# Designs tried in a protein design run: designed miniproteins, single chains, continued (4). Part 101

Each design is a single chain, and the fold is of that chain. pLDDT is the mean over its residues in the fold that is shown.

## One batch from the design tools (miniprotein)

Design m15720
Fold by ESMFold2-Fast:
Structure m15720 (fold): chain A 66 residues (1-66)
Amino acid sequence: ASLVGYTARMGRDFTAQSPDELSGKKGDLLEILEDVDEEHVLARSLKTGEVGLVPKSVLESVGPAP
């Protein structure tokens, strides 16, 4: 997917609504592993190493890894 390998910063706190989702806090950095659909990415937290779905709406910026 086009976003694979990009790093995203969380623009707000997010609490997982299902077991498949990743919780995070504003400012957390995520590695995008897969562009799942128009609304979600599969990402790995750079802080915890946990993997899960994240809504694209909670991401502040998406770009090449810093």
Scores: mean pLDDT 76

Design m15721
Fold by ESMFold2-Fast:
Structure m15721 (fold): chain A 69 residues (1-69)
Amino acid sequence: MAEELLEKAREELRKAQRAFDEGDFQAAESHLRKAEELLREAESLPLSFDQEVRLALLRMGASVMRRAL
């Protein structure tokens, strides 16, 4: 369900951020890629307004991380 995909994406972004902060850019890239895939899957599903807002915020976080890597 969309809720589970959004929660998994958030968790993968948290792991990517931690790896980035530790200087492990390979681990950060791996977790970011997983988050991006989960967010793409969530985009294909019908979403409530609240879920659309959360998806937009998570995609913004992923975009910022992608530019930093």
Scores: mean pLDDT 86

Design m15722
Fold by ESMFold2-Fast:
Parts: structure tokens; C-alpha cells; sequence
Structure m15722 (fold): chain A 59 residues (1-59)
């Protein structure tokens, strides 16, 4: 769905941005949540994916 696709993009974007920034704590949090959001979206768990994506961008 569009929501799952958006959640996956946000999660991946957060993880990539955090990794590129070199902020170790921010990178760990955003990367973990971003990865979880993408994984949940791929598994079809929209609710979980959106929750993790939100946490990733807030990290």
C-alpha cells in the first residue's frame, strides 16, 4: 500500500541519513528504527512499520 511504501522510505531515509552524519547515538537510534520500519513494511505490518518510521525520523 501507499502507506507501507511511505513508511519504508522514511525508515530507510532516516537510517541512511543517520549513518552518513557520523552522530553515533543518533545513527544507532535512527538506523535501528529505520531498519525495523523497512523490515516491518516488507513483512506487510503497516502499523508497526509506520510506528518505527516515526521513531526513526524523531531520533
Amino acid sequence: SAAEEEAARLGMEGAVRAAASGDEEGMKQAGIYGRLAGEAARAGDTEKAMEYARLAVEA
Scores: mean pLDDT 72

Design m15723
Fold by ESMFold2-Fast:
Structure m15723 (fold): chain A 71 residues (1-71)
Amino acid sequence: SEEELLKEISELVKKAEELFKKGEYEEAIRQLEKALELAKTISNRSIRLTALHEIEKFLKEVKEKKKEVEG
């Protein structure tokens, strides 16, 4: 169901947040990429666009932070 899909996406994003706080950037990116692929399958257009935007925004933040601390 879409409700179960949204719950799975939420759990992946939460795991990514915990990994990001620990400095585990590569694993946080992997969790967010999984969340992004699932978000693409959301049937409701408005929910899909919101989820994609928020996940892509967080993914960008993690990638920029990784580059900052490793560059």
Scores: mean pLDDT 88

Design m15724
Fold by ESMFold2-Fast:
Structure m15724 (fold): chain A 58 residues (1-58)
Amino acid sequence: MVEELLELIKKGDKEKALKLAKENLEELKKHKEEIEKILVESPDPEVRKVAAEVLSLL
């Protein structure tokens, strides 16, 4: 689940990433650090935008 979400974020697939995040909010809260790392380290502004939107749900 988390690995699939991270792949969707890295691909910039906002719609699928947000859907998966909304279905798994409780489990994703335990992995917030991994999503924050993508937000900080990704060179792609589209990927950072998707990561930020997923984090806003947590």
Scores: mean pLDDT 81

Design m15725
Fold by ESMFold2-Fast:
Structure m15725 (fold): chain A 59 residues (1-59)
Amino acid sequence: SMETIKEAQELIKRIAAETDPEKIAELVKELGELLKKIEDEEVRRELEKQALEALLARL
């Protein structure tokens, strides 16, 4: 649903802003659970890409 997609996008923003590895791990687990609810494979892959980019941008 559009609500689930928005929730995933907000979690990705929170992951990008978080500096504590333990909290990042918890947010990533929450994101993974939300992504499983997204039926559109292309939308899911795009959100996965955005999450990976957010995580790698801090390296």
Scores: mean pLDDT 83

Design m15726
Fold by ESMFold2-Fast:
Structure m15726 (fold): chain A 69 residues (1-69)
Amino acid sequence: KALDYISQAAEAVLQGDAEKALEYLKKGKKEAKDNPKVVEYLEKAIKALEKGDLETALEYASKAGREVQ
């Protein structure tokens, strides 16, 4: 479930929909609460996206997705 939200967030970033990406990253963070490394990566992705750094946001979302395996 956390992976589904992370994937949707990455897709939203690629489509330029920052608001939708933020919502999915926040949902992914809630679902991944038992995995501190995933939470850390998602927090970094959220901060990057809030600053308009789409490349860094996508990088950390990808790292979170790999960690959720």
Scores: mean pLDDT 82

Design m15727
Fold by ESMFold2-Fast:
Structure m15727 (fold): chain A 68 residues (1-68)
Amino acid sequence: SKAEELEKALEFLNSDPRVKAERVGEDKIVAETTLDVTKQIGLVLRLIGDFPLLEVSLSGNTITIKAK
């Protein structure tokens, strides 16, 4: 389900000490990263592959995840 994918994405993101992710409302995660741009892109691609029910976007150092 979308809710299960959101919880798993949140746990996955917070497993890296360079990423601080929090839930914002019911359907959204916001993650601030200290990763370089190459690692940020790699993380976004992994999230897209692992969580097909979620929409992933990157702006600066911020990754935003929403339920589709």
Scores: mean pLDDT 84

Design m15728
Fold by ESMFold2-Fast:
Structure m15728 (fold): chain A 92 residues (1-92)
Amino acid sequence: SAEELIEKAEELVREAVELLKKAREAFEQGDYEKAIEYAEKAKELAREALEYAMEALKIANSEQVPRVVGLAIAAIGLEFEAELLIKKAKEA
């Protein structure tokens, strides 16, 4: 169902946010290898969340569409932030 896909996307977004927070903390401590590791995992989860959100959008009712779109935007933003942090850590 659309609701199950939405719930899965929400779980993956939450996990990606937590990993990106850990990546930023590692970066601030000068642990660039851990920053990259956490950020790459966050990026993978964000991409998976976007896939679930896009799948949900195909079967979502009109009431669910704003929630699905919000999740897709969040996933895209998290992927971008993770990629930026990976680039910064590799340049450090």
Scores: mean pLDDT 91

Design m15729
Fold by ESMFold2-Fast:
Structure m15729 (fold): chain A 66 residues (1-66)
Amino acid sequence: SGKVIGTGLNATGATAAALLAIGEGGEAKVEVGDTIKVVATGLDKEGAEQVAAVIESSGGKAEVTL
């Protein structure tokens, strides 16, 4: 199971990443601060890569663990 941590997100990017993680059969935890952090878990490799791509395209940083 893959895990993706996204940091430096705004509300739009965090929402897109969280919804995609859930759509790929995973779970998402959203932590709100000055920027938003998303922790997505329960992903396969393809789902993790898609979530990471959405985080990066939204101006955030993604860390992927497979």
Scores: mean pLDDT 84

Design m15730
Fold by ESMFold2-Fast:
Structure m15730 (fold): chain A 82 residues (1-82)
Amino acid sequence: SMEEEIERLLRELIERDVKEKGISPFVALAYATELLFLAKKNKISPEELLKMLRDALERGLSVEETVELFRQKIKEDEEKKK
């Protein structure tokens, strides 16, 4: 399911933050929670969220950097619809 794949990719991002970047699991989880909240609030499709998570993993981004990228995309999409 898409929900299972999203959970798997988020877990992988969190794991990389903790193991490779020395980021606290608490901090990584907090940003992951924020990412999911932003996706729900802004009606981002599961397919789009999966694409963004895969791109973040490929680019080696932290969960925090992924949240910032996501916020930027939401802002740009909002401006484009004016």
Scores: mean pLDDT 82

Design m15731
Fold by ESMFold2-Fast:
Structure m15731 (fold): chain A 70 residues (1-70)
Amino acid sequence: SPKEKLDELLEKARQEMEKAKTIDEINEVFDKAVKELRELSKDLSPTELFVALARLTDLYFEAIQKLKKK
């Protein structure tokens, strides 16, 4: 289902951002995830798309903050 694909996309992005060692690497993961989310957007409601983008943005922000604390 589109929801399962979305959950897989977000979990992959979370894992890849956790493994990233630089801000540039986190940015590359985020950009890739946004592109994949755009491809899924045809199968998602506007609300589901905005919630997914918000969740992805939260993961990005958390990854940046964790990296800056090192």
Scores: mean pLDDT 83

Design m15732
Fold by ESMFold2-Fast:
Structure m15732 (fold): chain A 62 residues (1-62)
Amino acid sequence: MREEALEKARRLISDIIADGGPAALTPERLREIARETGLPVSTVSRLAREVVAQSAALRAAL
């Protein structure tokens, strides 16, 4: 279902950020996630922005 694809995309995005930081979320990586999940690249891009914002907030809280 679509909701499972969204959760998978968020997990993949979080994993990339954890490994290489927000800069690792290149357009190529977002396209790969879109292919793997079947989601539009625009949806994956929006999720990436949300996860990056959450990571920035956590960093600021340190």
Scores: mean pLDDT 76

Design m15733
Fold by ESMFold2-Fast:
Structure m15733 (fold): chain A 60 residues (1-60)
Amino acid sequence: SMEEEIEEGVKYFREKLAKMSPEEQEEYLELLIEIAKDKLSPEVAKELIERLKELLEEHK
């Protein structure tokens, strides 16, 4: 399901985020946003991007 795909992506991002500096985190988020827009449907991309931004803010 869409929600399961988003949660899997968020878990993967969380693991990567823990190993990065704040600057690297921002660069990685920008890369993921570009990939999501290119590879996912607009609806899934929007949900994933919002979840990734929330996770980044929580980590800061």
Scores: mean pLDDT 74

Design m15734
Fold by ESMFold2-Fast:
Structure m15734 (fold): chain A 58 residues (1-58)
Amino acid sequence: SVEEELERLAKELGISVETLRQLAALNDMTLEQLIEEIRRLKEEGASLEDIVYRLTSK
């Protein structure tokens, strides 16, 4: 489920699920779109720092 995936990503990135929800809202994304964006960045070999930077800069 989306919620289970959010919990896994939050743990992996070292942030809270609430922070992920806030990032989705800031980027005008649904939670599903945020999850797909993070997956895409991971597939491209982005570091955890790069992923957080891109999400806060977008």
Scores: mean pLDDT 78

Design m15736
Fold by ESMFold2-Fast:
Structure m15736 (fold): chain A 100 residues (1-100)
Amino acid sequence: DPEKLAAQKAFDEVLATAKELADAGKNGDKEKYYELAEKLKNVTIEQLSPDRIRLTVKDEETGKTYTIVLDLSKLSDDQKEALATLVNTLQLIEEGIFLK
């Protein structure tokens, strides 16, 4: 299913960007942090329950929205760590840390 593959790719790219952004923030690289933060501005996380989150990504070019519901109890340790990095990174963006 091309739509499911597109959603999964969008999710994987968001997690990769969040990890890079967290590293840039930790290293004080404000320029890289700001550039990566722009890629995450269209990402929304909603806690549905203690074991479920909804991740929404809006494609700026097409205007299409991809939504993924994750069951935290089924995630690997690596996936849980990536998700924790994403949540923390989005909170830092909202708090305006390292904004230009």
Scores: mean pLDDT 71

Design m15737
Fold by ESMFold2-Fast:
Parts: C-alpha cells; sequence; structure tokens
Structure m15737 (fold): chain A 69 residues (1-69)
C-alpha cells in the first residue's frame, strides 16, 4: 500500500519536472527570438506529457487508499 503511494508521488514529481523543463525551454526559445508557435507547441507537449504522469501517479495513490479501506 505505502509502496504504491511512493510510486505515485515519484510519478507526480517526474511530471512536475517535465512541466518546469518544458516551460524553461519555451521561455528560452522566446527570449532568443524564436517562433512563438514552436515555443507554444513545446510547452503544450510538455504539459500533456506531465499531465499523463501526474494522472497515473494520482491513480496509484487513490488505488492504495482504496486498498486500505
Amino acid sequence: AEEKIREGERLIEEGRKLLEEGRKEALAMLEAGGPKRDALQLAVEAAEEAKKLIEEGERLIREAREEAA
């Protein structure tokens, strides 16, 4: 049960790191005068990947909580 919670927390942290890295890359591209379209696309793709990891992590935590009930 607790192992699933720790795995879920790890996935959520990984998702947060991907979101922050994508945001940094998009911002750096904009600051360098790169195309807004490409910067937005990069940010969107990072956000979608991060969302999947966060949702999977939250699912594992919910599953572990249900097992404890």
Scores: mean pLDDT 80

Design m15738
Fold by ESMFold2-Fast:
Order: C-alpha cells, then structure tokens, then sequence
Structure m15738 (fold): chain A 92 residues (1-92)
C-alpha cells in the first residue's frame, strides 16, 4: 500500500542521511533495493523493519553480504512502488 511505501521510504532515507548508499529499481509492483555501507546496528534495525513489512502482507526477500543488504519487496501496487523508488532516488 502507499502508506507502507511511505514508511519504508522514510526509514531507508534516514539510513541514506546517516551515510548509507541506497539504490532502488522498480519492476511492476516489485522494488529491488540495494543498501550498502551499513554497520551492525543498522543491519539489525533494517532486518526488523523488513520483517514488519512481511507481516503486513508484503513479499520480502533479503540477502545480507558484509555491509550490504539486498532486498526484494513485492506485493506493492505500481503507484506505491514508483513512489518508493522516486523517494529513494531523491535521498541520494
């Protein structure tokens, strides 16, 4: 939903403001997100936020490699997915 997209955009934008690099690409209702430059506390916090979105009904897939998190967020409508990507591009 648009509300979930806004909450996720705000959270990821806060990580970008803390020095993380956030990249996002859209394919229909799916958003592919790469977040790099994360410390352990940020990785834990991000993982908990993503679990929350999965519990709210989004399709969430996560892979963690070193300081980088790769997330695939499905189950958004195309307008919400577009909003999320556009907001994350503004934060970089």
Amino acid sequence: SMELAKELADYLSSLAKQGATVEAEQEGGTVYITISGLNTTQKIGLSLVLIGFELEGLEVKVKIEGDTVYAEIGGLDEESAKYLVEKLKEAQ
Scores: mean pLDDT 86

Design m15739
Fold by ESMFold2-Fast:
Structure m15739 (fold): chain A 92 residues (1-92)
Amino acid sequence: SISRQIGLALRLIGLDLDGIPIKVRIEGDSLTVEIGGLSEEAIKKITDYAEKLGSEGIPVKVEVEGDHIKVEASGLSDDQIADFLSFVLSQL
């Protein structure tokens, strides 16, 4: 299940999400990630990753406001969701 893959990815990264302003919503093949408290470099890297997914034909929408980013994507495999979340968490 996606929840197990996410849990495994979080354990592999060694991050405690208690106090990180992150919200994740998964519905089928759709993913929404909202994160605050990010550096400009982290926002750029996450935006670049999302744009790469878009260039590969994945519907993706990115919204940036200050130190906050919201990414919405659809048509993702479970592995693509896990990889994206692992990448995002590695930027924290």
Scores: mean pLDDT 73

Design m15740
Fold by ESMFold2-Fast:
Structure m15740 (fold): chain A 106 residues (1-106)
Amino acid sequence: MKLAEEAEERARRGDARGAAELALRAGKEAYEKKDGGLAREAASAAAYAATAADREGDAEAGRKAAEAGLLASKGGYLGKDSVATARGAGAAAAGAGAAFRAGGEG
């Protein structure tokens, strides 16, 4: 599985929302399954989505990327994957910042 690669491709094409939705689904699954490996993929996907949301000024994509990053961080923590935990937290902050800068209700 190359979830992060699919999210990167969507982000690169200007589909910040599609990247964020993919990251959010993966983050939820990683959290539910306590899967550190999936949490790493979800965290990377959320980071790509957050970057695209910031570039595009899409507050909704930024908020979804932040939620995905938070879930990936929690999934990483429960899956005992410190890299996923740190990357997820970073992606959550980036997504929240993107939402704020876009002037949305974030």
Scores: mean pLDDT 86

Design m15741
Fold by ESMFold2-Fast:
Structure m15741 (fold): chain A 57 residues (1-57)
Amino acid sequence: SISDIERKIKELEKEIKELKSKFKKATGKEARQLAIQITALSIEKAGLRFEKRKLEE
């Protein structure tokens, strides 16, 4: 449902925010791995937003 998708988007936004906070304090390999993880979750969030739009049409 749209409500389930909204909930998952909110959870991903919270997780991305936490990872970005860690990224600002990280260096070297840790920073690179956090950047990759943030990117992956951002792509997942974009996919969920697209799915929600499709259901609203």
Scores: mean pLDDT 86

Design m15742
Fold by ESMFold2-Fast:
Structure m15742 (fold): chain A 68 residues (1-68)
Amino acid sequence: SAEEEALERMLAWMRRLALHLSTVHSLEEVEADLDRAVATYKEEYPEFAERIDAERARILAEVRARHA
């Protein structure tokens, strides 16, 4: 659906932004920004909350690995 395509583009953007921010911000700052984005997306697309949470977890794992 158009909503699923919009969500996938949005999640891809969120991942790219988080990885970019991880090069100039602390892990704590990136996590806070990511959580803010996730909260906003879950408000807009509550039916996709599980997918948004799963992508947040994947992005956070990548960011943490880069900060280790």
Scores: mean pLDDT 82

Design m15743
Fold by ESMFold2-Fast:
Structure m15743 (fold): chain A 61 residues (1-61)
Amino acid sequence: SLDEILAETEERLRKAKSPEEVSEIILEAMQRATEAGLSDEQKDELYDRMAKLVRELFPDL
């Protein structure tokens, strides 16, 4: 589900040490969403929620 992908992605983002790792984690989450058969609207929501989380965890990114 979208919430499961987001929860796993949040754990990975909290451990990320570079902008490159953040980009990799986001890309992998979007690939998982596609494989899970999420709609474009659900994928947009996932991306927006991840972007908000990245801004909270890495304000200087």
Scores: mean pLDDT 80

Design m15744
Fold by ESMFold2-Fast:
Structure m15744 (fold): chain A 91 residues (1-91)
Amino acid sequence: MEEIRELLKAGASREEVLKKAFEINKEEFSEESKKVLEEKKKEMDELVKKGEMTEREAATRLTAEVLRHIGDLEQKLIDEINAIKKEVEAE
């Protein structure tokens, strides 16, 4: 995003850039995370209903999937910031 590019050009810290990038993408991340969480919860609830998994195991797996999704979003954001940084350094 243009705001991230300007922060990088101004020599802003990694923490400031990440904070701003998170703020800009907050709505998109919220919607995407909600959809993923609902889909994974549905899958876990079906496995519990079929007797293939306990409620505790389902809760553990759902927690692991949520943490993985958060990690994926963080990595995507880092990759996007690094791409912008390379563009700024290449001008």
Scores: mean pLDDT 74

Design m15745
Fold by ESMFold2-Fast:
Structure m15745 (fold): chain A 70 residues (1-70)
Amino acid sequence: LREEAERLREEAERLAEEGRLEEAIRKYSQAGFLEAQDLYAQGKADEAVAVLAETGKRIRELREELERRK
C-alpha cells in the first residue's frame, strides 16, 4: 500500500506540472487515503493524521491554482 500511495503521489505531482490540476488532485486524494488507511490499520493513528494533513494541504494548494485558472 505504501508503494502504491507513493507512486500515485509522484504521478499527481507530474500531472500538476502538466497543468492537469483536477487529475492531480484526484491522485493526491487517493494516495493520502490509501496511506492513511494502512497506518490506521497498523494502529499508527498519529502518522495517519499527519499524512492526511499533508495531503490536504497539497490538495488545497492545487485547488487554489485551479480556481485562479478559471
Scores: mean pLDDT 79

Design m15746
Fold by ESMFold2-Fast:
Structure m15746 (fold): chain A 71 residues (1-71)
Amino acid sequence: SKKEEAIKLLEEAIEALRAGDVETAKRYLERAKELGVVDEEVIDTTIEALDRGDLAAALSGLKEILEELKK
């Protein structure tokens, strides 16, 4: 399902961020945004956090989104 694909993409984004690969994480977030399962504004807020170097805010936000999607 698109929801399962979104979960996988967001988990891959979190792993990329933990590895310090912000550009790969942004690509996964853009793909997740295209699926339309997560609100586009929520994904954009995460990308904006990454653009300003706030990895902690981005990582925390992605974990919260994943917990909500897995319900």
Scores: mean pLDDT 85

Design m15747
Fold by ESMFold2-Fast:
Structure m15747 (fold): chain A 61 residues (1-61)
Amino acid sequence: DELEKREKEQKEIARLIGEILRKIGDALQEGLDSGDKALMDKRLAEANEESLKKLAEFEEK
């Protein structure tokens, strides 16, 4: 059933978004705690790169 398939896809997307948001939040928190903007920018870039990789893997399935 298409409805069941769409529900599974929505749950998977929600999980991926949750993981991405958590990583970004962790990077922001680490940067804020250190007070170092360069470190924060570096951590955000790393989180963004990893998030894009995860999204690409999801798209290719």
Scores: mean pLDDT 75

Design m15748
Fold by ESMFold2-Fast:
Structure m15748 (fold): chain A 65 residues (1-65)
Amino acid sequence: EADELAERAIEALRAGDVETAARLVREALSIDPTNPKAERAIQLLAAAGHVETAEALGRFRRELL
């Protein structure tokens, strides 16, 4: 489910695994591009300094809408 994938992405980010976090967010967005937890994960990536990754995921989300 999109919620589960997004929550796992946030946990991966807390562990410092940005690559896994980005992949899980992309999977969550593919299921539900309007998912608020996936949007939250993108915001957390940006806040943690991974701005380019967050921007790429935001663009991916917009292309799905």
Scores: mean pLDDT 83

Design m15749
Fold by ESMFold2-Fast:
Structure m15749 (fold): chain A 62 residues (1-62)
Amino acid sequence: SAAAAEEEERRGRELARRTLREARELKEKGDYFGAEILASFAMMLGTVLGDREAVEEAARIA
């Protein structure tokens, strides 16, 4: 249903945001490998959800 799709989209966007925050934190701590993995995951989520902001942020981290 439309309502279920909207809820899934919201949850996915929240997951992408949390993943990007963690990726940035890892990069700040010098864990470039971990940051790249999480940024790639967030980029995949953003792409599936049509979240351009998440995709652009993930590209900047990776």
Scores: mean pLDDT 84

Design m15750
Fold by ESMFold2-Fast:
Structure m15750 (fold): chain A 95 residues (1-95)
Amino acid sequence: MAWEDPAFQAEVEAAAYLIGGIVAYLSGDYETAVKYFEKAIEANPNDARAYVLLGEAYLKLGEYDKAIEWFEKALEIDPDNVEARELLERARKLK
């Protein structure tokens, strides 16, 4: 893909935001992780991984209802996502 391709640019932006969010998440800065994962979804709304990571960040913040919503959205994009299904079940049990 040429770098000026909008789809390629969106994938690069989404990847950069995902990395930033993961770094924030691993550092315990879950509020910053949420912001980065939201930007990753804005850049590439079809990446189920970004929705899963956003839900995981909300689980760490104790926002179980929001986590459930984001895991359900991940499954709308990728119904075969095992991680999203397992995390959704976990979030429902923590609620």
Scores: mean pLDDT 83

Design m15751
Fold by ESMFold2-Fast:
Structure m15751 (fold): chain A 58 residues (1-58)
Amino acid sequence: SAELEALAKEYGLSVSQVEGARTLAESLSRDVAVDYLMREAGLSREQAEELVDRLLAL
């Protein structure tokens, strides 16, 4: 979606990484999505938590 593309651009991630994080947050937990973004995308915990909260608000 255009919203996921905008978030990907803002955080310097691929759309696939943002889509993956959203799927993990919705299907497993917020904490799993945060860990994924920190490990795979190199985001800080604060950035990862902020992005996951914004994804869950969509």
Scores: mean pLDDT 87

Design m15752
Fold by ESMFold2-Fast:
Formats: C-alpha cells, structure tokens, sequence
Structure m15752 (fold): chain A 60 residues (1-60)
C-alpha cells in the first residue's frame, strides 16, 4: 500500500499505475521521456511529478 502514491495521484491527475511507471523511470531518462510523451507531459514536468511521488512515498 502506498499512501504517498495515492496523494500524488490526486495532485497530478495520473493513475497510481502511471505514477509508479514514472517513478521507476527516474533513473532512465529515455524511458521517462517516452512515458511523458504518452501522458501528454513535458519530460521536465513528468520528472517533477515522479520526484514528488517518490518523496511522498518516503514520508509514509
């Protein structure tokens, strides 16, 4: 269970599955860019959302 992921989902408008994919892609810039394009986000915005979701998960 990921309370931080649920909060990030509400804040970003992305599903928890999409947020998990972005967080997993943080160490892979090409994968992050591909996911950002699929979600209609800039790579920079996608990275910021993923970093926020990771920080929220670390807080719980």
Amino acid sequence: MSPGLQMASRESGLSPAQLRALVAALDDPERLRELAEKLGLSPEKARQIAEGALHLEQSF
Scores: mean pLDDT 73

Design m15753
Fold by ESMFold2-Fast:
Structure m15753 (fold): chain A 73 residues (1-73)
Amino acid sequence: MSLEEKIIEIMKILAPELEKISDNPVATLVGVSLRLIGAWLDGRDLVEEARNIAKGLGLSDETIEKVVEAAEK
């Protein structure tokens, strides 16, 4: 899976959860995408960055696991 495909899959997982907890879900998704791109540019582990983002957003363990699985593909 390409970086673009991983970001889109992560956004699809996050969007419905962010609509429940955020006044600006689209702005939050843009911020997530920039953090993932930044991790890729720095040569950092995308799986670890994706996990940290989902945890930082206060998401459930089930949602965190789905985000991690999308980042691993």
Scores: mean pLDDT 82

Design m15754
Fold by ESMFold2-Fast:
Structure m15754 (fold): chain A 117 residues (1-117)
Amino acid sequence: MSVDELIKNTAKHVEDVLSNSSKKQREKLVEKIAEEITKAEIEIQKPESQLELDILRGMGEIERGVMLSIIKKLPAKDAAKEISKWIENRLRKFNSIDADKAIELAKRIIEIADELK
């Protein structure tokens, strides 16, 4: 499987899980995915100072808040599409910097989605 196919399959798998999940399950899944994306961003950026680390964590918290707002405000299918686009966009950005890290994160997202079914 190509990295592009893995990214697309990961996003689609999360969309399918979210479309068939309760609101509480959707919130838990999004929180766990946002945490893993923030961890990957920190590992890729390799912050050299406490300030840089705090900025990356703060950006992660803002993004998590936005994604949770989408889950709370939109119907399940519409929320699932928006979250899927977010995941695909993040994985594509990571793949442009570190393909191995993008593959690792994609597989971890699939594991989280399967655990919360």
Scores: mean pLDDT 87

Design m15755
Fold by ESMFold2-Fast:
Structure m15755 (fold): chain A 96 residues (1-96)
Amino acid sequence: MRKGAILFTSGGILFSAGDYDEAIKLYEEALKIFEQEGSPDAATVLLGLGDVYFKQGKYKEAIEYYEKSIEIAKQNGDTKLKEKGEKKLKEVKKKL
């Protein structure tokens, strides 16, 4: 079983439970693994990190992660993930 996928799933569970700091730690570990593997799943993890920072009110950090997710999604031709990231980026910019 892939360690990166397990860490990402576990991070998502913690995010849903409101354990934002723990979710960030697991997402950062998943991101490092997916980046080392050259996996397009890195874009999905970056979107998740943006979501956690947004929920914490850390809008500047949320913007940075959403922009990174959009860039990698574009490079991978993942139009659905790109559009999802752009929608979230528009939402966070309204909070500034």
Scores: mean pLDDT 86

Design m15756
Fold by ESMFold2-Fast:
Structure m15756 (fold): chain A 69 residues (1-69)
Amino acid sequence: SLLQQAQQLRQQMQQAGQQRDQLLQQAQQQSDNPQLSAQLRQQGQDLGQQSSQLGQQYGQSYMQYLKES
């Protein structure tokens, strides 16, 4: 159903956001290793982009659900 699709997308978005936050925190902990810190920040940014895309898909699915309700 549209509601299940929206819920799944929301969960994936939240999970990606949590992983992003963890990677950014690890990057701060690696202040004495600039290369590793930069790599972790890049991975965090990639997850942030993925989370944004999932958020857009969630919005579309949720709007379709509301129109059908």
Scores: mean pLDDT 83

